Designed miniproteins, single chains, continued (2). Designs and how they scored, part 89

Each design is a single chain, and the fold is of that chain. pLDDT is the mean over its residues in the fold that is shown.

## One batch from the design tools (miniprotein)

Design m7285
Fold by ESMFold2-Fast:
Structure m7285 (fold): chain A 66 residues (1-66)
Amino acid sequence: FSPEERAAGEGAGEAAVLLLGPDAPLERVARMGAQYVRSEPAFAGLSEERALALGRYGAEVARTRV
């Protein structure tokens, strides 16, 4: 991923965890994160597979934060 994609994924994952709660299944957090990434104009054209990969990355990063 590009640095811009990683930053978008991290923000999306954090937002998804805040809304769904820390005990939410990783796959659910990843899917919501993917939707958040694709809501950004710069990333609206990402494939579902690529957006989901970014959402999953963001979900994993969010799990390491306090």
Scores: mean pLDDT 75

Design m7286
Fold by ESMFold2-Fast:
Structure m7286 (fold): chain A 60 residues (1-60)
Amino acid sequence: ARKLVEEAAKALKEGKEEEALKLFDQAVKAGASDAELELLLKAAKAYGAEKVAKAVEEKL
């Protein structure tokens, strides 16, 4: 789960929002914790990835 969250954050940094969404979905299915999802939410907001930010907020 954590590795998928880190890969999603890296995708967000690179502007690959669709890849970040896929990695987020995989992280949730792998049992990502609320703390791990909060880290991803902060990254999404920092990089202006509104679609990813909304998806993470809906899961939290």
Scores: mean pLDDT 79

Design m7287
Fold by ESMFold2-Fast:
Structure m7287 (fold): chain A 81 residues (1-81)
Amino acid sequence: VEELIAALDSPDPAVRKAAAIALGQLGDARAVEPLIRALDDPSLEVREAAGKALAISADRYPADVRARIAAALAAAGERLR
């Protein structure tokens, strides 16, 4: 998980996208804050992957973490208006 979290900071957007997808599949809470940060990634493909990863894994987390995910996704959607 730590290696995938580190990959979210890769200079290659393809690597960051792959890391976001993999972290979403694992559903590890340690990835939540890094994935929320990836919602602000300069690459649209990375932002989309991070949003999908958070949405897919949200139900695995406690209520406080789910609330944080919901707020971050809403804020990211607001930026696209």
Scores: mean pLDDT 75

Design m7288
Fold by ESMFold2-Fast:
Structure m7288 (fold): chain A 62 residues (1-62)
Amino acid sequence: MTIDPKVLEGEILLAFGLMYASLGEYEKAVELLKKALELLKEAKSPYVKTAEELLEEAEKRL
């Protein structure tokens, strides 16, 4: 079974966004989470909601 490259890239960007948020680098986290969300939406991934929630939380901390 072939995994969609956009899903993989979106998941990787989600992981990096979460990592930067945990380091207090919310500006970088927001940039990465926005890109992740775009890729996950294009791929119609079940992780879209998770990406939206993480992005909202990161933006709230700016």
Scores: mean pLDDT 80

Design m7289
Fold by ESMFold2-Fast:
Structure m7289 (fold): chain A 56 residues (1-56)
Amino acid sequence: SMADAEAAAERVREAGRAAGASEERIETLAEAARAAVLAGEDPEALVAGLEAHLRA
């Protein structure tokens, strides 16, 4: 749903800010997360993967 997609995008923004990522990178990843959830991806699995990627 749109709500799930927006929630995933916000969680990615929070994770990116906590990891010290650039604003450009944060918005790129948040937009990708939103698009993926709208395409039917599981929000929990997607956000967990992106959080791990941001910490690496």
Scores: mean pLDDT 81

Design m7290
Fold by ESMFold2-Fast:
Structure m7290 (fold): chain A 75 residues (1-75)
Amino acid sequence: MRPRTEDAAKAGIKAAEESGDEETKKKIEELYKEVEELGDRVGTLDPEEAERARRRIEELSEEIRKLSEEAVKKS
């Protein structure tokens, strides 16, 4: 089962806080903020821009999962 981006971000932030890794915590928070901003706007974009926004959300979600997995392994 693929974890939701929100769940992955929360897990990674918690793990980074527990390990004292403020840089990883900030990176996950920044990436997730961009995902939320794009998600909020996707419904108001034209079809081509909405498709690009969805692709960007997928890329950011993958980065969040990678950082979260690394943070969890270190905590």
Scores: mean pLDDT 79

Design m7291
Fold by ESMFold2-Fast:
Structure m7291 (fold): chain A 94 residues (1-94)
Amino acid sequence: AVREELERAAREAEEAARAARAAGDDGLARAAELVAERLRELAESGEATPLELAVLEVALASLIVSAKRAGLDEAAREAEEALRHVQEALALLE
C-alpha cells in the first residue's frame, strides 16, 4: 500500500541522515531529515499526490548524488532504498 511504501521510505531516509551525521556531514544529514519528515507527513495524511512524490524523487536523487560525491556510501545506499520505495508508492497511484 502507498502508506507502507512511504513509511519504509521515511525510515530509510532517516538511516541516510544518521549515516551522514556519523560521517560528519551535518548538511547532508539535515537535508535527509527534511525528506524523511515530509515522507512521514504524507504517510500519515494518506493523501500523497503524484506531483508531491515526484518532487520527493528529485530530492532523493539529489541526496544520492551528494552522498556519492562526498564518499558517503552508506548514506547513498540508504537514500537509494528510500527512492525505490517512493517510486513503488508512485506506481501504486496509477
Scores: mean pLDDT 88

Design m7292
Fold by ESMFold2-Fast:
Structure m7292 (fold): chain A 55 residues (1-55)
Amino acid sequence: SPEAVELAQKAVEAAKAGNYDEATRLMAEAIRLDPTNPEVWKLAEEVAELLSPPP
C-alpha cells in the first residue's frame, strides 16, 4: 500500500538522522499496514543497517 511505503521511507529518513526510536516506530507501522509488500521489507533492511543493535 502507498501508506506503508511512505511510512517505511520516513523510517529510513529518521534512521539517517539518528532518530532510531522514531525509525523503529515508523517501520513497525509500515510492516503492520502491509506485511507482504517487498518494498516495505527492502526499506526495513535499510533501517536495520542504520540502527544500532539492540542491547
Scores: mean pLDDT 78

Design m7293
Fold by ESMFold2-Fast:
Order: structure tokens, then sequence, then C-alpha cells
Structure m7293 (fold): chain A 80 residues (1-80)
């Protein structure tokens, strides 16, 4: 497995910006001393399967951005 990198403040700001652009609200944030980032993210519940697919695509883009940079990030998603 590829080794995960600690999250920097600049990378945290980029993750926040990308989640906001995807229509996601950050409700909790924890950056540990070893650079592990845990985010609690709130999303409006999708009205139909097409909206759900579009939402998953946008979230997937954020997760791929994190994965390509090998950042140590956990995202807990809550739908409301």
Amino acid sequence: MEELRPVSEAELEEIRARLAAAGLRITGERLSADGHLTLRVEAERAADPAAEAAFRDKLGEVLEWVARRRLDVDIDLTEV
C-alpha cells in the first residue's frame, strides 16, 4: 500500500474549498499531531437517483484529489 502523507494547512484549505464547491458543509474538523485529518461533512439528501449520482461524482472528485496526493484524510458523511 502507498504511504499516506500528513495534511498541511494549505492542503486543508484546498480540501475545504473543494468540499464547499461540491455543495458539502463541514460540521467538524480535527487535525491530529501526526497530520491525520478527520472531517465531518453534511450533505443535503438527494431528491432523485440522478441528483444522487451527480453528488457522488462530485464527492468522488474530492476523494480522488486527496488520494492522488496521498493525504491522510477520513471523511464522515452525514445526509440531512
Scores: mean pLDDT 76

Design m7294
Fold by ESMFold2-Fast:
Structure m7294 (fold): chain A 99 residues (1-99)
Amino acid sequence: KAEELYEKGKELIEKAKEYIKKGDMKKALEELNKAIDVAEELFKLGTEEALEKAEEILKEVKELAMELLKKSENKEDILRAIGTLLRAIGLLYDIELAK
């Protein structure tokens, strides 16, 4: 179960990277938010392995959301990128508390 979720999270991150290359900021952020949803499911499993996998996904989401924030030109994309970044940071905090 943890491995399946981890593979799904990685796939979503790769989709986000492809949308970033295409300049589709909205779709990139949608895929990153789906990756956070996967990390939340990993967090719910509560095993050491699942928490480590969730942390890895969220660190990549954080870096990509920061990249999108730097590239964002309009207020809507800036706010979406901030929202995704805050979600990732918040769940990373929860994971650290659960260790």
Scores: mean pLDDT 87

Design m7295
Fold by ESMFold2-Fast:
Structure m7295 (fold): chain A 88 residues (1-88)
Amino acid sequence: MEEELRRKREEILRLTEELNKKALERALEEAKTEEAKERAREAVERAKEASREAAERLPPELAESTGMLLSIAAETESLVSIRLLEKK
């Protein structure tokens, strides 16, 4: 079931990416100067890298983030199961 787990993780990453994209868009609108816009982009990129690195290291306290992502995946699976039960 490696494909299924990877697919669910991709969906979670996509949702996170969409939220980050909207946050970046709003930040760029607030930063009305070109210099501020470039600085905002760099800050977002750094935050993204830091989040990825933290997720890979997974200190005990960051396990909450991992648990939250797993919870979202479980909720998605529950919705799929409901559809299958209704079709059955």
Scores: mean pLDDT 53

Design m7296
Fold by ESMFold2-Fast:
Formats: structure tokens, sequence, C-alpha cells
Structure m7296 (fold): chain A 61 residues (1-61)
């Protein structure tokens, strides 16, 4: 489970300021939609990533 979070964070770090959409994150990480949704919810709750309503996820500042 920590491995899934790490994959998402690593993908977002590589994308930088551009960020990634959920479909792009699935392609980069190989996670299922359900698994990705759980990881994104957790990382947002922890303040590690942000989504400003544009459908793009980025590392928190």
Amino acid sequence: MEEAERKVLDALREAGEKGLTAPQLMKRTGLSPEELAAVLQRLMAEGRIVNDGDGVFRLAP
C-alpha cells in the first residue's frame, strides 16, 4: 500500500509543475481505478497532493 502511494508521488514529481490527471496516473503507476482513488484520497487528506478542481493532481507546495 505504501508502494502504491510512492508510485503516485514519484509520477507527480517527474511531471513537476504540469501535474497529471487520474488516467495519466493509472497509465504511469499501473494501479486500478479503485486503488488509485483510495491513494489519491489518502494523499489529499494528508496534504501531500492538491487538486484545484481542474482534474489535475500535483504535489502540495
Scores: mean pLDDT 80

Design m7297
Fold by ESMFold2-Fast:
Structure m7297 (fold): chain A 94 residues (1-94)
Amino acid sequence: SEEEERRRQLEVDTLAALILMTAHVLGLPEVGEYAADKIRELAPELSLEELRQVADEIIKLMVEGAEKGMSPEELLKKIDELFERVKAEIERRK
């Protein structure tokens, strides 16, 4: 249990780090910091598989946004929309 909790925390930190590194490479550090903080905030409410799926979607949004020349402001709004959908799913389970 405690060992599993430590491994879970390591996985969460790894996903947050991947988001931050991807954002840094794309020149979007503000977006990456915001998304990484939100992943950590939502981590207690989601399975590791769900966290990986959310992280993958964030990374795809950042990559596609950069390719399309989206502003950091526009990309932050899309990431907020994603997190609002995730929060709605969590509340639906209660």
Scores: mean pLDDT 85

Design m7298
Fold by ESMFold2-Fast:
Structure m7298 (fold): chain A 57 residues (1-57)
Amino acid sequence: SAEERIAQLQAALADAEARLRAEAATALSPEQAKELAAHVERMRAAVARRIAELRAE
């Protein structure tokens, strides 16, 4: 159960990262690329915290 939810969260994060990378490739502005990279890091941190919570349950 927890492992399945963790796998789903990891898959969703991978899909979101792929979409953001595609947008970064289209918008080659250094500032826009930095904003997208920062957003990806925030998403990773949020998913990592959620995974830790699921494993603690």
Scores: mean pLDDT 79

Design m7299
Fold by ESMFold2-Fast:
Structure m7299 (fold): chain A 86 residues (1-86)
Amino acid sequence: LERLEQAAREAWRILARSLEDSKDSEAHARAVGQAILVVAAILEGTEEALLEALRQVAETARELAEKGLASEEAAREVERLYEEAA
């Protein structure tokens, strides 16, 4: 459980750092939305909730990378964290 919690927190941190120099308000709003989902999953304390939150962060990172709003490296790293956890 603690490892999944750490992975979810790390995935969001990677996404957030990738957006640090971005001025796109939609990308920032999506990152905030993912932070809320990660916190909710941590509070729920189930492997299912944490894994789902991690999956959603990975999907969001990929979508933003495809739009050029996040780095490809960040998206790949977040996807790797999800694949290792699943």
Scores: mean pLDDT 81

Design m7300
Fold by ESMFold2-Fast:
Structure m7300 (fold): chain A 112 residues (1-112)
Amino acid sequence: NPEEERRRESLLQSLRDMGLGLKRIGEIEGNKGLVELGETLLRLVEAAEERDRERILEEMRRIRELTKELGLPNNIFLQAGALAIAYGMEDVLDELNVSEVEKAAARRIALS
């Protein structure tokens, strides 16, 4: 489906840009947590392109932990969830015990 392909490409690019941006900001500010979050987002993008479900699950777990530790908005985790959904791996969110409200938000992002 050409629309599904474009949505996957858009989500990959968005998360890659976010990962690179957070890594760079973290390096400039000496914030090791932001560097790690940026690197984790970049690893998630690679795992999604490789369709490696176990790596996607691990990287999403780290994103959730890092965003909570850094006091960042849950939107970063929801965008990561949207990527998993776009690759047909919505069950990863179930393994992470993501709420139905958060899953609905991630689905809306995946369909944008």
Scores: mean pLDDT 89

Design m7301
Fold by ESMFold2-Fast:
Structure m7301 (fold): chain A 88 residues (1-88)
Amino acid sequence: MKVLVLSGIGTLEEDLATIKQAADEGAKTLLLVQGNITEKKKEALINAAESLGLEVHEVKPSILNDVKLGLNELTQEQLDELLSKYGI
């Protein structure tokens, strides 16, 4: 299962393009990393992802110790474990 991990440190336009490309590639989940994103930008990214059919979860920055930024290939079990450990 394709899961997009996004830190939101890019421009709004770059991050929106990344979400759209991930959705086009079959991603169904966005993990949005906390810490480097304004509330306004966060709302825009969440709304865009949800409009493309992605489920959005906010996650702690420490998730980057276990996954890479961008597209990850995960099992449902791996995603559930990550959300249990790093979910907000």
Scores: mean pLDDT 86

Design m7302
Fold by ESMFold2-Fast:
Structure m7302 (fold): chain A 55 residues (1-55)
Amino acid sequence: SRAEFLAEQKRAVEELKRILEEFKKRHPDDILGINVLKLALESEEFLVERIEEKL
C-alpha cells in the first residue's frame, strides 16, 4: 500500500540521517563523501514529500 511504502521511505530518511551524522564524525574532511550523502538524503526527503502530497 502507499501508506506502507511511505512508512518505509520515512524509515530510510531516518537511517540516512544517522549514516550522514556518523560519517561526518568519522570523516569530517571528506567533503565529497559528505556531499554525496547529503544529496542522497535530500533525494529521499523529496520522494517522501511528493508521496505525502499525493495521499
Scores: mean pLDDT 84

Design m7303
Fold by ESMFold2-Fast:
Structure m7303 (fold): chain A 94 residues (1-94)
Amino acid sequence: VELDISGLSPEVQARVEEIRELVERRDLEALRARYREMLASGTADDGILLLAMMDLMAQHLSREELEAFAREHLGPRDAALLLERADAIEAQRA
């Protein structure tokens, strides 16, 4: 499921692009730092950014990389959500 960011503020769109670059580079430490920032803030925009990060990770990372990131860096609910979104994206490609 691809998140449509076109209706979001320019600031949120810029943050999604930053996350995209980190995912494309496989900078997992920077992605972890962004995730922690989003959890600390707890805003609606951070919720949208988290979903965008999960979808971008599912598109660019292997299943093994996603499972490792989820185990090491995410809480259990967000780990389950990441893997669920990855499974949905893989199913759409099949």
Scores: mean pLDDT 76

Design m7304
Fold by ESMFold2-Fast:
Structure m7304 (fold): chain A 97 residues (1-97)
Amino acid sequence: MKEAFELELEAGVLLVSAAMGKVIATRNLQKAREEGNEEAVKKYEEAIKLFDKAMDLAVQAIEAARQGKVDEARTLLEQARSYLKKAMEKLDEAEKI
């Protein structure tokens, strides 16, 4: 079935995107701390936690897809996408402060 391979590929792309977002959030968090911007610090810390959750779920989706558990992989990937979206929204909010 092509579907399990496609889910593994999509989860892999999402994992890379979440990892990149976490790197950006971590660098911006350090700058916000140096500037004493406590509101931005809090939002970057929240964004990092959401990126970590998206990455964990993406890894689980890859593992489920490799085992042929297509429905489980799809559910995990949808959850990972939701957390990635929330993480990006928090990152955008932090950048506006």
Scores: mean pLDDT 89

Design m7305
Fold by ESMFold2-Fast:
Structure m7305 (fold): chain A 55 residues (1-55)
Amino acid sequence: GVLLDVAMHDLGLSREQLLDIAERLKAGVPAAEVGKEYGISPRQASGILEAIELD
């Protein structure tokens, strides 16, 4: 959806990477840990999960 496409463009991440981020967050991995691994902020990692759930 539009929100996911914006996140891909703004963060330079693939759809597969965004889905991996969302799955790790749903599994209980802290947003700070996921964000650090992908070079994004904890807020950006949480925003990706929200974008996927809204799309």
Scores: mean pLDDT 78

Design m7306
Fold by ESMFold2-Fast:
Structure m7306 (fold): chain A 97 residues (1-97)
Amino acid sequence: MADEYALEQRRQAEETVALVKEDPEAGLKAIDAIAKQGDGGLQMSVAIRLAEEGLDLDKLEELAQKHGLTNALEVIRLARKLRDFFAEVEAWVAEQQ
C-alpha cells in the first residue's frame, strides 16, 4: 500500500477525533459522512483513534442514536470492541514480561 494513503487516512482520522473532542455532535456527523462514503480504511483508522483516545464511547453512542447517525453508531461500536481488545493485548503482553 502507498504510504501517502496511510498518512492521509491517519491525518483525517486524527482531525475527525479532534473534532469529536471539541464538538461531539459535529464530530459524529463527520464520522457518519466518512462511513457513508464506504472508505473502510478511514473508518477503521477513526475507530482505532477513538479506542485509543479514552473518550466516553457510551456518551458518543447515545448522542449518535439521538441524532439518527446509524453509520457513526457502527463506528463507535467498533471502537468499543477495539478498546476492549487493546486492553486484553496489553494485559497479555505485561504478563509475558
Scores: mean pLDDT 81

Design m7307
Fold by ESMFold2-Fast:
Structure m7307 (fold): chain A 66 residues (1-66)
Amino acid sequence: KEKEEELERKEEEAEREGRRDEELLREGAEERASDPVKKAALEAMGKATRSAYEIIKERYREKKEK
């Protein structure tokens, strides 16, 4: 079914975007190492971004199974 192929592509795209965004936020935190408040905020944003993309991937997986 075309629907399953579309969901697979969206899942792969979300995984790549999530990894890229998480990596960029992590690099930003490293650059802000001299400011512990900003570093902590960027690390928290990285975790939130990862969680959001994991939820998106899970939603696509659920739709493929239904």
Scores: mean pLDDT 70

Design m7308
Fold by ESMFold2-Fast:
Structure m7308 (fold): chain A 73 residues (1-73)
Amino acid sequence: AVEELKRYIVELVKKNKEEAAKASDETIERGRGLLSDETLEEIAKAAGVSPDTAAAAVALHEEEISARGLELV
């Protein structure tokens, strides 16, 4: 479940990296609050983006990630 959710988030970040790169500082900070710094670094590295871009993508797609997490458990 955890590895499947991480893989889903990595693909979501890759798909939405252009949108995430345009995100506000507020959106980035919100995303950093949703996941641990270690998890964000792992996702960012796997997706080939900065941790700020990964955080922004997570924040912008929080509802989708939550719904997918429930599907995978």
Scores: mean pLDDT 78

Design m7309
Fold by ESMFold2-Fast:
Structure m7309 (fold): chain A 70 residues (1-70)
Amino acid sequence: EKKKKINEILMEAASLISDPARGVGVVLRSLAAIEEGKYEEAVKTIRDALIREGKEEEGEELAKKLEEAL
């Protein structure tokens, strides 16, 4: 359940990034941070990426969902 929710949130975040290669990079960096127990870094990674895309509202929503899932 927890792993599935995290994957869904990260894939949703990647789908909001216009460059697919950048989206994959965000997912991989966030997963690496989670694997290392760096949960704040994982949350910050998706939030910052979506702010950069001009999707600040979606970034805050997904960051909150990820924080709750961790």
Scores: mean pLDDT 81

Design m7310
Fold by ESMFold2-Fast:
Structure m7310 (fold): chain A 62 residues (1-62)
Amino acid sequence: MVYEVTVTGETGAVLFDGTILKKGEVLKVTDPKFNSDGMITATALDGVPVLASASKVEISEA
């Protein structure tokens, strides 16, 4: 299933290829995982790992 990660903070999500998502940007991901430290780990549709702060993003089903 595909999910949308919407960035609500100034910098709330980082792709492991060095891309930083800014407020208002939306990324489609698979397999979002909520970690005990308040971080979200997911995989972008192109296979790049994503790290986001749960407090600075919103996740919805795509």
Scores: mean pLDDT 75

Design m7311
Fold by ESMFold2-Fast:
Structure m7311 (fold): chain A 60 residues (1-60)
Amino acid sequence: SPAEEFFRRFARAVAEADRIVEEERKRKGLPEKWTRELFELWVEELARILEEELRRFKEE
């Protein structure tokens, strides 16, 4: 179903946002703790990735 495909893409977007935050954390030597800055980055990156996935989902 379209909803099931969307949720699959959403799960992938979450995983990608997690990876980006982990890379930035390691790059800056930050602890494995959710800080406001890391949470804000995660939300920002997730939104960006979701917009890209929605665009592709609409075109495909």
Scores: mean pLDDT 78

Design m7312
Fold by ESMFold2-Fast:
Structure m7312 (fold): chain A 102 residues (1-102)
Amino acid sequence: SIMDQVIQNLMKRAQENPEETRKLAEELARGFEALAEQLERDGADPEEVRAYRVAAELYRRLAEDPLDPQAIREYVAFVTAFLRTNSLVEAARAAERVRANA
């Protein structure tokens, strides 16, 4: 499938540049966690706060192991849903669904 090809391409890029991939994922994880904390302080919708925390956790897992095939599948589902819906909540739900089906 196109999804499997995207996953394989992401894994190949992570293999070629593991340090850069880890550093980027770590920075994104910290950014999403900081945004989640700010949204929670501002009294945002708990579902929106959770969506940012799901993104942070996903990038943290990729920072620890950029070649984790399960984390890559969840990441591709997350990004695909975000691009389709322009909703971080829907993106988080897509990643959670992939995790539940593993």
Scores: mean pLDDT 83

Design m7313
Fold by ESMFold2-Fast:
Structure m7313 (fold): chain A 70 residues (1-70)
Amino acid sequence: AGLAEAEAKGQAYAEVIRLARERQPPPSPEHEAILRRLGEALAAALGVPVPEELTPEQVAELIERQTAYS
């Protein structure tokens, strides 16, 4: 049960990451919530302030910074 739930959540996060990298807007309110959560988590991990607007472009930049650093 827990693994299936984690897998479904992981798939949603992977889709949001893909869309952000393609600079496409999230297709649903659930994806918007994931995009915001992901942006906040990445900003915290990088030790930078959370942007006022968490657009796909800003989240893509945070993903690129985290990937380059990691």
Scores: mean pLDDT 72

Design m7314
Fold by ESMFold2-Fast:
Structure m7314 (fold): chain A 58 residues (1-58)
Amino acid sequence: MTPAEEIFREIERIIKEHPDASLEELVEKARQLLKKHGIDYDEETVRGLVEVARKRLE
């Protein structure tokens, strides 16, 4: 299931607001965001989403 574009935009916002944050910190923030939207992905899946969002900002 492909996440909604809005979720990727919110993850990108987290990355932009926390440029000095570690990948682990970004994953934790993104996981909380996804849970707020009723999405319970495992940590590895969330890490993949964060890495994709980060590459989109390059």
Scores: mean pLDDT 75

Design m7315
Fold by ESMFold2-Fast:
Structure m7315 (fold): chain A 93 residues (1-93)
Amino acid sequence: SEVRELAERLRKEAEKFLEEGNYKAAQILYEAAAFLEAAARGLLSLEETLAQLDSLMDEVRELQKSGELSEEAAERVLKVLEEAKAALERLLA
């Protein structure tokens, strides 16, 4: 499943942030991976998954504004989430 492959990629990116000591960035990416895994199992629609990714991207932007995420970390997380969103949108096309 392409959705399961996306979930695995997000988990690997989360692990990189854990190794860097960025627990908040890792948490966001693990949450995104969990939504993708739920979608892959048919527990969540692709449209609902896209809405959850949009919500997580908004949370990342607020965490950057509050200083809980650095600009660099926020940009890296947003890029990964945007790439996952684009891949899901291609599956809906």
Scores: mean pLDDT 88

Design m7316
Fold by ESMFold2-Fast:
Structure m7316 (fold): chain A 59 residues (1-59)
Amino acid sequence: MEEKADELEKKGDEYLSRGDFEKAAIYYMKAAQYYTDAGNFEKARESAQKALEARKLAE
């Protein structure tokens, strides 16, 4: 499950670099959920924070 979370976080990074902040936020939120399910709460918190920041940029 953690490998899937890492993949989703990389997708978020890709969309962020393209200026697609809405999709970046979606993928970071998905990554945070998968990290939580894997018990990696530190990575989950980091991904959730990235999603929040991407959401602010989408405005």
Scores: mean pLDDT 83

Design m7317
Fold by ESMFold2-Fast:
Structure m7317 (fold): chain A 130 residues (1-130)
Amino acid sequence: SYGLDIARETVARARELLEQAKDPSKAVEAAKELYNWAKENIDEVILTSFVLPEEARRVAEDAIELAKKYPEAAVYFYQTALAFASVDDELAKRVLETAKEVDPEGAEQVEKDYENFKKHAEKLRAELLA
């Protein structure tokens, strides 16, 4: 289906960018690129969370692990994790709690992004159910 194909392409791109972010010398710039890509493609990221929830969760969890490994880039990884956790309230809560511990100032922006992602998810869900 159209939605499933988009979701699969979204997962593949996210995994590609996560692999690039594993380079310690480029972690911050790669993390920024990953987050900016996710934000620019937020509808596809949220769609992925609905149609491939297990793969979206794995992307979010991989981003959280990179945030722990590269604290200097953590905010971008947490923002990306929240985008993929947009319909998983329990996972989103864990991401937000961890972000507040690592970078309280950055976590304020992460919380604002989460509210926006959640509104996008509610709108997309309404469109899919119509």
Scores: mean pLDDT 82

Design m7318
Fold by ESMFold2-Fast:
Structure m7318 (fold): chain A 66 residues (1-66)
Amino acid sequence: GREEATRRIAEATGLSREEAAVLLEAAQALLDAGLSEEEAAERLAAAWPQLSREQARYIVEEARSL
C-alpha cells in the first residue's frame, strides 16, 4: 500500500519518509491528471531538482502500482 511504497521510495532515494510521501502524492496527482509515466517523471524531476531522472521514474512506478 501507500505506506510500503513511501518506505521503498525513502530507502531508494535517501530522502525522509515525509519527503517520500510528498513525492509519492505528487506523482499520483500527475498520473491522475492524465500525464504518461514518462511525462510525470519528467515533471517530478523538474519540480524536485534533488531527484535524478531514474529516481523520479521509480517514484512514478510506485505511484502507478497503488
Scores: mean pLDDT 86

Design m7319
Fold by ESMFold2-Fast:
Order: sequence, then C-alpha cells, then structure tokens
Structure m7319 (fold): chain A 60 residues (1-60)
Amino acid sequence: SMEEKVQEAVERIKAAPSLEEQEALLGDLITRAMTSTDYEERKAYEEAVRKALEILEKQR
C-alpha cells in the first residue's frame, strides 16, 4: 500500500547512520515527489517528505 511505502521511506531515514545519508535519502524522496506522474505515488512521496522533515527537525 502507499501508506506502507511512506512508512518504509521514513524508517530508512530514521535508520540511516549519518546526517549526510539522511539528507541523501530525503533528496531522493523530494525528486520522486516532484517527478512522479501518478497522483497517488506523488501524494505518497510528498507525505514521506513531510514526515521525514519533521523527524529531522526533532532530532537533537
């Protein structure tokens, strides 16, 4: 499901061992959100980007 794709993408960012890798994964999600031609897929990646940004902002 699209929810599972969003959750998996977010978990990958949480599990990334460095900030550089987290930023690279976020960049990939942003690219997919901007370039996807399928509405449901685009919406899912936009959701993943939003959740990923919230996680990165809350990390200390």
Scores: mean pLDDT 79

Design m7320
Fold by ESMFold2-Fast:
Structure m7320 (fold): chain A 95 residues (1-95)
Amino acid sequence: SLRREVLLVGAEVGLLEIQVILFEKYPDSITIEELEKFLQRAQETLRRAEEVLERVKNDPNATPEDLAMAEGTVADARRVLERIQELLKKVKEKE
């Protein structure tokens, strides 16, 4: 179902948020190479979130709740991506 896809992408973004919080608190625990792979994963998750949002917008059976959740997931994915980019910059500055 469309809602299941919205929920699953939301869960993926939630996991990325937990991971970025941990790496922000313990930046010495992650290598630049691992952080670059983490950035690539966040970019792919954002792409999938945007694809799900587009499907919600084009589905006549989608509810206002489905739309709000999909929009929220895209916004959260963008914030996570920005935080990973800032963390990568900070880690590189320590080298």
Scores: mean pLDDT 88

